# Designed miniproteins, single chains, continued (3), part 54

Each design is a single chain, and the fold is of that chain. pLDDT is the mean over its residues in the fold that is shown.

## One batch from the design tools (miniprotein)

Design m9856
Fold by ESMFold2-Fast:
Structure m9856 (fold): chain A 55 residues (1-55)
Amino acid sequence: GIAALRARIERLDRIIAELEQLKKDGKGDPSLLDKAIKNNRDQKAALEERLAALE
């Protein structure tokens, strides 16, 4: 349902923010962080497109 999609988008936003903060702080592998950030952003975009189609 719509509520579940919104909850998943909110969770992805939090994950992206945490990964970006780790990259900013110089923690972890930058190339792995970049891939993780991109993957989570791509997933968020797909869920936002699905949400728009349902509303």
Scores: mean pLDDT 85

Design m9857
Fold by ESMFold2-Fast:
Structure m9857 (fold): chain A 98 residues (1-98)
Amino acid sequence: SHMEEILKRAKELLKEAEELLEEAKELLEKVKEGKISKKEAILRSIAILLRAIGLLFDIDLLEEKNPNLSEETRKLLEEARKKAEEAIKIAKEVLKLA
């Protein structure tokens, strides 16, 4: 059904947000351990920021186009948003350390 496709997309967005947050955390650890160059840290941080912004845009679009989302779908999108926002916070921290 249309609602099942929306739920599936919300689960995919959450998975992408989880993977992005994990990449951000790994990047921060590499920077703190001196295992990555300043240039590479900056470029990877910018890439994470752009991907997180795109993900937040996709979440907003899905919510705007579908005002009658199930509670399950809304919770998945809220969790995806929080994880994308955390990835942005970590990427900004990487830029400060670089």
Scores: mean pLDDT 91

Design m9858
Fold by ESMFold2-Fast:
Structure m9858 (fold): chain A 79 residues (1-79)
Amino acid sequence: NEIVERAREAFAEALALRRAGHTTEANQALIHAVQAIELATGSAFDGLTGELLPDARIKVDLEEAERRLKKAEELLAKV
């Protein structure tokens, strides 16, 4: 799934930026990247382990997942 792969890449880049001290920008990008992963998979995403746990409360929404991914990528491009 291209959305999940790209969102995981955005999440990893945002973590690297947070470690480099770009905390505000990184945290905003992390939120959008996590939401993209969760909406693309219907699963809760554990940011510490990278694991996906299926969650019936999270409905798959690929269009919203793509919007969240685009927002994360736009935020990362500004750093």
Scores: mean pLDDT 84

Design m9859
Fold by ESMFold2-Fast:
Structure m9859 (fold): chain A 91 residues (1-91)
Amino acid sequence: KKLDEEVARLREEVDRGYELAKDSPLAQEVKRKADEFVAAYEKGDGIEAGRELGKTLAEMASKGSRQVGEEFDEAAAEAIEAVNILKEKKK
């Protein structure tokens, strides 16, 4: 229940960041990886997809600056937290 809300929140933040930088190929890749993470999570496995998403979000944050970089940095932190929750549930 709580994890479902966090995954929905993460997707919303990725979509917001994408709207700010939709002309960027890296932002498009972030959106694709976020969709992959949500699909994997719905099937009961999202650890690897979430880890890959977090890595791509961190890369976007390091290349971006100002508002764009800050938005994706926050999304990267949320992706890492979602992966940690999934790992803890799996024991």
Scores: mean pLDDT 68

Design m9860
Fold by ESMFold2-Fast:
Structure m9860 (fold): chain A 84 residues (1-84)
Amino acid sequence: MAPTEEQRAQGERLYEEGRRALERGDLETAERYFLEAAQLGNSQAALELGKLLAEQAEDPALSASYYTAGQLLSIGNDLDVELG
């Protein structure tokens, strides 16, 4: 569903946890946190999840889906709002 301000803040926290897991090479934990953050509408987490899955060549279709979702979230929040 559409994220609330509270859900967005929670998504940012989960994104940070995912980044920490990614930095230590814990890909499974990073995927979990990025997935949870992306479900809360965090575009950065969706993009990072897509990139992570693409780099691992684990699921190209899933990585493309999350990358596309992240781009759409970023465009809707940043480009369309700022442009119009």
Scores: mean pLDDT 69

Design m9861
Fold by ESMFold2-Fast:
Structure m9861 (fold): chain A 90 residues (1-90)
Amino acid sequence: TPEEIEKALKEISKLYIETIRKMDESSEEEAKKIALEFLKEVLKIAPEEVKPVVREGIEELKRARTKEEILEVLKKTLSKIQEILEKLLN
């Protein structure tokens, strides 16, 4: 339903902001763990249409080595998630 999609968008956005804050204070190893935990939480709450993009993001995160690479993967994955959710609302 539109209400469920709006709720998912709001919850994912809140989790993302919290995740970025935690990563800013972390080492590269901790940042990767924090980012993976974020995408795993998103996978639990996301609509089925979004889950493939989240799974791809998890696989890309496993290959990331620096905090900059981790942030780029998260930003790209979140952008794709937002695009899918916006299409579902229209």
Scores: mean pLDDT 84

Design m9862
Fold by ESMFold2-Fast:
Structure m9862 (fold): chain A 93 residues (1-93)
Amino acid sequence: GDAQQLLQRAQDLVKQAKEYFEKGDYQKALDLLDEALILAEQALQLSTDPDLQQQARGIIEEVKRQAMTIMKKAPDLYLRAIGLVLRAIGLLM
């Protein structure tokens, strides 16, 4: 698979997640962030290119940041959001 294509799809999902977050649709935002995290993780596993690895880490950090914000805004989604944060932290270590 092309790691660059996976990263482009992940970036597009992160942008969509932000749009749904701004509309107050936190469940849809988390769904899109989960998909973005999976694609960024796949890109990290498929590529040894340092630039692509750095791009993937940037996407993972943005997923973590957005999920942390959702935790504060939507207490009913706390367990989903913290799960994404912990997965993102694990990938960045």
Scores: mean pLDDT 89

Design m9863
Fold by ESMFold2-Fast:
Structure m9863 (fold): chain A 71 residues (1-71)
Amino acid sequence: SVMEQLLEEFRQRMQQLVANNASVDEISAVYQQALRQLEEAGLSPEELERARTELVRLVGDAIRQLEERRR
């Protein structure tokens, strides 16, 4: 599905950002772009809610990994 493809691409992008020690600003920019893509994809309200939840989870995981590296 379009949702699954967008989420997989976002997950891979988050992994790359963590590997490259990206800033929170860059993570935020990628998140905003992904959110816009999901909103424009014509998903049902239920699919959009699930996708948004997964996006937030992936962002949280990325930030947590980056914070652990800054210790």
Scores: mean pLDDT 84

Design m9864
Fold by ESMFold2-Fast:
Structure m9864 (fold): chain A 84 residues (1-84)
Amino acid sequence: MKIAVIGMGKAGKEAARKAKAMGIEGYIGDPLKGVIQAHKDGYDEIIIVDTNPYTSRVAADLGKSLGIKVHVAETADDALKLAE
């Protein structure tokens, strides 16, 4: 199973950086574009890291509509626990 971290803002950038150090791919910036790109790259599971509940929900709904398993975290540490 391929898993990727999708991050926005400071928390998302930290999560993606730490995930890459563990060999997990990270997408930084617009979470909707990140979800679409992760899907195109063949990822079937994603962790969305964003403190904005609206953006997290919209990105999660998009991922689910693409058949991707979606997790949501507000902190880098919570995201890394989900990736273990």
Scores: mean pLDDT 79

Design m9865
Fold by ESMFold2-Fast:
Structure m9865 (fold): chain A 97 residues (1-97)
Amino acid sequence: SVEELRKRRDEILAKLDPEFLQRALRIYNEVRAGKVKLEELTPEQKAIVELFDLADRGDLEGIDELIEKYKDNPELQALAEFARVRAELRRLAQQRK
């Protein structure tokens, strides 16, 4: 299933705007590093941070709720699919301790 998840990740990455993905990962890392406060973010940037925070916690159900909430935003949908696969890969890596 790791190979299947990696293949799915690669398929999502091929459809996702690489500049949007890089900006999304950058803002999430800046918030995690304490360089930017949540209150300083746009609503879209807050949604991005919430998606990756849920993924890092392995909260697949929370990610699925955000997918439904942002169903009319194609870029956030694609990013949420990426975050979900990332969370699934993280769960599998933790089970191999």
Scores: mean pLDDT 78

Design m9866
Fold by ESMFold2-Fast:
Structure m9866 (fold): chain A 80 residues (1-80)
Amino acid sequence: AREAGLRATEAAARGDAEEARRAGEELRRQGLPDSGDLALQAGDLAAEGNASKDPLESEILRGVAVLAGAVAALIAEKEE
């Protein structure tokens, strides 16, 4: 569980929306829906950051994506 949460955080930091979403689905399958939903949201935010033509908006969205992934990882760690 913690490994999947950390993977979501790292993927969001790289702007890898697909890997962050995959980690979220894995967390949901492990019985951690709250952590999984946050990791899926991190993927969506990373995708929006990648699509933004405004450098400031892109940077903010990527930062929020990393934070969502980090919170998902913390929740996954506490549920173990």
Scores: mean pLDDT 81

Design m9867
Fold by ESMFold2-Fast:
Structure m9867 (fold): chain A 104 residues (1-104)
Amino acid sequence: RRETAERIAREAGEKVYEKAKSLGVPDELARRIGEAVYRAVLHMVEQRLSLEDAEKAAKATANAIAERVRREHPELSDEQIDELAKVAYDIAVEAVRRALEAMR
């Protein structure tokens, strides 16, 4: 069960990392964003948060990513940052949904 949670969280982090790179985010920042999503998803799945609580946690993670990117990379447009935050949120929520179903 821990292995399943870790695999799903890792896949979510990797998807966010790849999308961040495609949006022009520097590799080091993209890796840190992917790791943040990995850790958030892993925590939500291991704690068996309700979908409602997971959605709130995913939103907080996406907001933290957006604020960090705006601070560290002012050359990125607000549209690019908003898209990255939405992708991070969507990937995290979908990962938790699949994990909750797989770990029933």
Scores: mean pLDDT 81

Design m9868
Fold by ESMFold2-Fast:
Structure m9868 (fold): chain A 89 residues (1-89)
Amino acid sequence: SELEKKGKELLEEAKKLRDGLKKVVELSLKLGDATLPKEEYEIIKPYLDKALEEAAKIPGEEAQIEAMFGVPEEIIKKLEEEGKKLLEK
């Protein structure tokens, strides 16, 4: 049960990061501003800051979008894999 709870928490965290990142990238590019509930923003902020810094080095919006999604997605996938492994036991 304890491992099951931890696995579920990791999957929920990964989902929040994935959903939050999609919203921030979409809003940032469309409106020039990133707006999320403070609680969700605090969870993704470290990943978003790194993605934005890396994207700022690349000219053109299309390349910036690709850079923003690339880095955080690796972290999200690792959280999903770890959560699934804990739920299987």
Scores: mean pLDDT 58

Design m9869
Fold by ESMFold2-Fast:
Structure m9869 (fold): chain A 82 residues (1-82)
Amino acid sequence: SFEEKAKQYIKIAEEDLRLAQELLEESQREPDPVKSAVLYSASGILRASAVFEAELAIEYAKKAGNEELIKKAEELKKEALK
């Protein structure tokens, strides 16, 4: 169903944002500037993926007519764009 797809993309976006934040924090703690840059780049890629996943979640939530899921996915996209 569209509702199940919306929930799946919300979950994937949440997981990618959590990993992105952890990689950003690891980057800030990494004393090697090359390794730090790689971690920072990986964090950025995951954050960009979370934006895309949240947008897909919004579209599926709209197709499902579930206002609560639309709002949750929009908040998630806003967090990913910080």
Scores: mean pLDDT 90

Design m9870
Fold by ESMFold2-Fast:
Structure m9870 (fold): chain A 75 residues (1-75)
Amino acid sequence: SDQTIQQISQVLRDVLGMTDQQVQQVVNRIRSSTSPQQQMNVLNDFMQQMRDQGRVSQSQYDVAMYQVSGLVRQS
């Protein structure tokens, strides 16, 4: 739902420090996904790239994945 997308967007901004433009790019990829599993794969791939670049810690990654997984499961 649009509310779920807004909540996910807030987590990406708050935990990963993403700009509005970066959040919009991720949202567009999520909206192109046809299932919750595909949406989770997009988010996981993006967050793994952020971790691999050293921009987020393992703990921040785990917290973001936990919060986002809960939001996607509710939609």
Scores: mean pLDDT 75

Design m9871
Fold by ESMFold2-Fast:
Structure m9871 (fold): chain A 88 residues (1-88)
Amino acid sequence: MTLEEAIERAKEIVEETEREAKKAIEQGKYDEAIKITEKGLKELEAIRLAVGRGEITGGTMGREELLKFFEEAFKKIEELLKEAKELK
């Protein structure tokens, strides 16, 4: 996996997790929303750790920009997880 592919996959995970979790919350399926957000966090963590350790290389984005991207991505999903848990 290239760095560009890893970032694209991370963006897909965030977008899919937000969409599916919000849909589950709107349907009153809070347990499903919790599972969706926890899965998204685990998938993002795996990519973030690999990128942060330099195990995934290539691309033009700097290390600090990558870390900030992941910090913002995690915050978005963690907020959805908190919302789903509070509504359950």
Scores: mean pLDDT 78

Design m9872
Fold by ESMFold2-Fast:
Structure m9872 (fold): chain A 73 residues (1-73)
Amino acid sequence: EELRRRAEQLEADAESYKTQADNLMKQAADYAKKGTPEDVKKALELGKQASDYQTKADNLRAEAERLRAEYEA
């Protein structure tokens, strides 16, 4: 069942991007805690990167859900 295989693959990719986003957010939080202007700048940069990865994960997850709906009903 090709649609199911594609959905599973997209879900795996989405999980990978979400893991990257979560790791970047954790790093951003750690830098923010240090409180220097340089650390705050790094925190903002990492937060933006995390947001980009989260968006990719969300888009892939939405696509996987659409494929699931298609082969399940």
Scores: mean pLDDT 84

Design m9873
Fold by ESMFold2-Fast:
Structure m9873 (fold): chain A 84 residues (1-84)
Amino acid sequence: MAEELAREVREIASRAFSPEEAEAIAAAARGAVLAAERDPEATAARLEAELEALREAPPADLSPEQLEAVARVAELALRAAREL
């Protein structure tokens, strides 16, 4: 569930981000799952758009490792939303 996804996301993010940034990313992933429980279709569409935007225009201030971690996190959140 949301807490299990948040834990996995924290582990992934902690490899490329600071502990504070990893916690913020995990909190965002938990929020996405909770939003998907209320409106899975709208949440999945939003996450798909965010992932496409990340791939087409990656932020210049993120390292390749950070970009990979963020994309992985977004893919996990999208998968969780689609399975609700």
Scores: mean pLDDT 78

Design m9874
Fold by ESMFold2-Fast:
Structure m9874 (fold): chain A 85 residues (1-85)
Amino acid sequence: MTAEQVLAFSERTIELLNELGGNPSRDQFLEAAKKAVEELRKEGVLSEEEADKILKFLEELKKDESLSVQEAEDKLGEFLQSLIE
């Protein structure tokens, strides 16, 4: 995965979150991130394999109900950084 793909994902997620208004919840953040991955896969920015890896990680974050929105953002950022080679 490239740094440009990570940037595109981050920008799309922010756009979707802005449509939801200020102070999104953890679940709203994760849903926006999931939608961003699905849109970028359809646009050919993310491969099917890259999209599946991110969606699987988002599903794991969703199952951990103890995570704040900030903790979910931090974990997702660390995961995306690990995919850049």
Scores: mean pLDDT 82

Design m9875
Fold by ESMFold2-Fast:
Structure m9875 (fold): chain A 78 residues (1-78)
Amino acid sequence: MAEELIRELKALLRQLLALLDAQASPADIDALLARGEELIERLREVDPSREFEVGVFEVSLAVARTVKRILERRRELA
């Protein structure tokens, strides 16, 4: 159901933010980003009317990818 996928996506975003805040390994962050993309795709298939929620989650993953790149660049400069 769409509500279950939305709950999983919200939980995944909380985990992703915690890993970014902890400056966790890029591999752990990439695994959650890939999982998030899978869940968004399934949400789009299960309930196409959830375009707003899909858009919010897509933007959230894009922000997380950007933060990951900034952290990688900081490691290279350290």
Scores: mean pLDDT 82

Design m9876
Fold by ESMFold2-Fast:
Structure m9876 (fold): chain A 68 residues (1-68)
Amino acid sequence: SPLEEMRALKAELEAAVAAKAPVSEVDALLARMLELATQNPDNQEILAIAREGADLAYAYREAARAAA
């Protein structure tokens, strides 16, 4: 189901952030979440999870930039 795929992608994104994975890997996971959200525009739960993923990815990119 698209919702289960979105939850799995969010979990992978959270794991990548926790593991200090490259920003490119986190961005790739977010891109997949955003694509899935675009394919399911009427699913409010998918849209909410995509927003949470975007917020987490943005915070991670900013933290990585500040650490450089």
Scores: mean pLDDT 87

Design m9877
Fold by ESMFold2-Fast:
Structure m9877 (fold): chain A 64 residues (1-64)
Amino acid sequence: SKEGVLASMKAYKETYFHENPEAQKKLDELIKEFEAGKLSAEEVEERINEIAKEFGLPEVSPLV
C-alpha cells in the first residue's frame, strides 16, 4: 500500500540516514514526489538505493 511504502521510507530514514542531513534532504524530496504520485514504489526504491550508494549507506529491502 502507499501508506506502507511511506512508513518503510520513514523508518529507513530514521535508521540509516539520521546522521546525514544531505541524504535526509534527498530522501525527503523523494517522499514528497511519491506522496504527489510522481513516482511508483519501484522508482522510489531505485532512487533510495542510488542515494544509499552515493552516501555509503546500506541498500533498502524491496518495498511492499
Scores: mean pLDDT 76

Design m9878
Fold by ESMFold2-Fast:
Structure m9878 (fold): chain A 120 residues (1-120)
Amino acid sequence: MLSLEEIEDFLLELVDFIAEAMRRAGTPEAEVEELREKLLELIELIVRSMREDPALLAEAQTLVEITRARLATASDAERLRLAVTLLSTLANMLTPEEERAWAEEVIGALAAAVDRALAA
C-alpha cells in the first residue's frame, strides 16, 4: 500500500507529464505555468484532505495503485486521460464546498488543455 508521500510524489509526476505534453503540443509557456501552479495547489489540498481523513487516504491509495498499473502499459494519449480521471476523482472528494468549486474549475481547465494537446 502506498504511503501519503508516495501518493504526493506520483501526483507531482503526473503534473510534470501534463506540462510536458502541453509544451510538445505548442501550448504557450505562460498557459503551461498557470495550469501547473493551479494543479500544484490542487494536489496540496488533496494531500491535506488525505492527512485529515483516513477513509479518503485509503480510497486514494486504491485509485493511485490502479492508475499506476494502467499507466505502465498505456499510450501517451491514454496516460493523459488517466491523469485527468484520477485528478478529477480526487478533486471530487474534497469536502469544503469552496475548495471543491475551485477544484472543478481547475479540472475543467486541465481537461480542455489535455483535449487541445491530444488534438495537436
Scores: mean pLDDT 86

Design m9879
Fold by ESMFold2-Fast:
Structure m9879 (fold): chain A 92 residues (1-92)
Amino acid sequence: SHMEEEARERGRELALLAIEAIEKKEEADESVLRDRIIDFLREHGLITDEQAEALRSGSMDESSLSEETKRALKLMEEGAKPVLEEAKEKAA
């Protein structure tokens, strides 16, 4: 459960970073967001260094990742969702 909580927290942090860029009318740097996701997966042993490089270069599809890694990505998405929804409500 600790890794699941950390994945959700990472997703929340990424959502806040994206919202800050949007509020400043700047384009969100997708490469920075992607790198932070990849770093989380690598730090928790969900992917290898070789897989991390392949994901960064676009030479590997996310569909080829393990179910455990896909689960972590979904947890980050779940953590991001409430933050993104709150930002939409404030913008309306």
Scores: mean pLDDT 76

Design m9880
Fold by ESMFold2-Fast:
Structure m9880 (fold): chain A 121 residues (1-121)
Amino acid sequence: SEEEKIREKIREALDRMFADPVLEFAREPIDVKATGLDKVIPDPMSLSKIRELVDEGKITSVGQFEAEVRRMVEQLRDIAYGYNGKISKDSEAAKKIPPEKADEAIARIEEILAELRREVE
């Protein structure tokens, strides 16, 4: 079916993200307790959590996949840039995900999402 083909393309895009060394840090959720983020981001998104949502059938469209991936992207950006001053730039979280690392990862994710969108338009 068309739905099965879309799900396969979503899984292919997700597998590309998992295989990319630039995105290694995003494979698992950031430890919010160890980094002090538990009050700001209590349930951090990751590639593993997105894969779980795809496998459980909770993500069935490209639009839903894009929304969850971009939610992860915004969380990574917010951590790297200190949530507009709500988190110190000298925090353990900011040291683990510096702005350069976040920006490179975001660019790579948007390239993969653009390729996926072209395949399923």
Scores: mean pLDDT 81

Design m9881
Fold by ESMFold2-Fast:
Structure m9881 (fold): chain A 83 residues (1-83)
Amino acid sequence: LREELRLTLNRLVTEAAQATKDPEVRKLAMQLSSALDNGDLKKAKEQIKKLLELVEKTGDPESVKKVRSLSKEVLKLIDQLES
């Protein structure tokens, strides 16, 4: 489960970075990684939502669809870790 979360998160960050060249993506990705390393699942969820919002504003439609799908999967995995 934790390995699955790490791999899916890496895919999410990669797709978000490809969707937009906004430097805020890198900052949010670093904050998300830090939150997960500290076990702060609430902060991790907040950073994922911010990342999705940024990509939806500045990304291309196809990349937005991929990031939305991956964000949903990451949030699902975090919810499973909380239970």
Scores: mean pLDDT 77

Design m9882
Fold by ESMFold2-Fast:
Structure m9882 (fold): chain A 75 residues (1-75)
Amino acid sequence: MEKEIQEEIEKHTAARREAEEQIARLRAAMYLIGVVHPAEPPELQLAPEGYFERLAALEAQINANEARIQAVLDS
């Protein structure tokens, strides 16, 4: 039981890390397209199609993995 809980936590931690890296790559790609990241989110209007959907999905994945890790720890 404890071993399976540990493996579950490690799996969700790895998935969360992967999502964070993908977010960083999406933001880096935005700079390559010439969209500057200012202090405010005016870049939202210049982003390619699906950028914010992908970013939001990855952020939701991070939040979901955090919740799953917490649920496993609370089990």
Scores: mean pLDDT 63

Design m9883
Fold by ESMFold2-Fast:
Structure m9883 (fold): chain A 66 residues (1-66)
Amino acid sequence: VDEKELEEEVDEALARMAVSVVVLAGKKEGLSKEELRKEIEAFAATLPERLQPLVLEIGKERVEEL
């Protein structure tokens, strides 16, 4: 297995976990879809640049599924 591909898979898994936690916590607090998007964007901005686009993309999909 290519080590770069493995690192990318780990980054994707981390991004998915992070988005899931933010979305579930936000739903528990009764946040709207718009507020959830803002929380995901704010959270992504605190992450390494490598993870930011993954978190934003996964976050958008998760919020749209709500």
Scores: mean pLDDT 79

Design m9884
Fold by ESMFold2-Fast:
Structure m9884 (fold): chain A 80 residues (1-80)
Amino acid sequence: YLDKVLEYLTPEQRAEALANGGLLTKEQAVEAIRNALKKYGFEAPLEDIEAAVDKYALPDGRVTAPEVLNAISTVLAKYS
C-alpha cells in the first residue's frame, strides 16, 4: 500500500512520510489523492478530496496508506 501512495507525492513529501513510519499528514493525503486522480484522467474539486480524507483520517489527523487508497476509491465512486 505505502509504495503505491508514495508514488503520488513529491520527493519532499515522500521523505517526510517515510520519516513518519508511512503515516501521511492531511496535506500529503490530499496531494496523493489529487495526483492519483490526475494520473487516471479524473478531475475532482479540492473540497471533495478533503471530505474523503477527513472521513478516513485517524483521530490524531494522520492518514494511513490503506485509508488514502480508500479515500481515492470514495472520490472515484462519486465521479464514476
Scores: mean pLDDT 76

Design m9885
Fold by ESMFold2-Fast:
Structure m9885 (fold): chain A 87 residues (1-87)
Amino acid sequence: IEEKIEEAAKTIAKILAEKYNADFEELYEKTYEILKEDVEAILSDPALAAEAAAALPEAEAAIEAEKDPDAKTIKEKALEVVKAALA
């Protein structure tokens, strides 16, 4: 799961850094911490994990409908982390 968080955080931070002309290193650290907190929340709360699992089809459909390619990629990477936490 750590590797999935790292990969997602790097991809998201790169998109945000390019889009907002911001510091990649700072965005990477912030994105990594956010994703790590989300993973820890899912792993520690069975009810939250069950709700996240039930919401996966709707989340996937929403991502598929996303017209902004940057937003779509960011959401796809975040969903990959959630799926890994639920496995």
Scores: mean pLDDT 77

Design m9886
Fold by ESMFold2-Fast:
Structure m9886 (fold): chain A 73 residues (1-73)
Amino acid sequence: MEEELRELARQAAEEAEEAIKRAEAGELPESLIPVLEEARRLFREAAESNAEEALKLMNEALAKLKAAAEELE
């Protein structure tokens, strides 16, 4: 389970990086770039943490992404 959370965090960081590239290409709002960069940082930190810290960091990143997405609606 700890290893599964770390792998999910690594995958989420890669998805955030890809989303940043899409925003830079004009496929996503540029206003998302700062939030995506912060989420990528948190996901990368979670990937190197134990399960408890990884869960906290991932929840923080997801909460920030959700808030940004709601503001775009």
Scores: mean pLDDT 80

Design m9887
Fold by ESMFold2-Fast:
Structure m9887 (fold): chain A 70 residues (1-70)
Amino acid sequence: VDLSHVPSDAEIDAIVEALVRRGLLSEEQAAALRAWALRERPTVAELAGRIASVAGLDFGEALAIVAEQV
């Protein structure tokens, strides 16, 4: 995956949905993450880092989830 890629709205929605489906984020955390991503327009690397921090995952685990949806 291209770590400098900026996910689209559809990709952000797919990533957030996958995290909720896997039980890694609550609905509140998912809404906050989505709002942040749509506002800040993070790269794949930045988004994976935020997911790792919020969900309590290793960066590599978060990156793998993002990579599946991009």
Scores: mean pLDDT 88

Design m9888
Fold by ESMFold2-Fast:
Structure m9888 (fold): chain A 100 residues (1-100)
Amino acid sequence: SEELELAIENIKNFVETMKEIAENAENFSDEEIEEVATLIEDGAKKIAELLEKVGFPEAAKEVKELAKKAIEALKNRDVEGLKKITEELEEFAKRFEKEA
């Protein structure tokens, strides 16, 4: 499915974005944290909608839950927590690509 391929591509791009966010998290201002939190929320929502459309509602739920945890860690300036959640998202991406 072209839509499934698009979902996989968006998940991979989201993992890369989350790695960059985690790497730079200590350098963000409070305003940048709010902007980045919006970016994470919007990215996760787009991926979840794609996953639901291609018949993977549980995967959509997992992406949304990981994004919520990432935003919470980011807003609390918990860089180690954010890094751990990013690793969990990367593991999710690898697992999903193999199962899809």
Scores: mean pLDDT 88

Design m9889
Fold by ESMFold2-Fast:
Structure m9889 (fold): chain A 66 residues (1-66)
Amino acid sequence: RPRLTVVATSKDPEEAARVAAELQALIDRLMAEGKSLTEVLQAFGEAARRYLAEGRADRVEVLIEP
């Protein structure tokens, strides 16, 4: 399976690290459950949008490595 790595940026680096860790845990859990890449990316997008709306991060990205 491809490796997915979450990167988050915020004016508060501690909050950015927390957001990245929470989103990484979500991705790792869904991949361990056998979810498809599409399902994992959809869940990531929904969670990332919520964190951005809450102001917990300024930017969230996922790096996809084959």
Scores: mean pLDDT 82

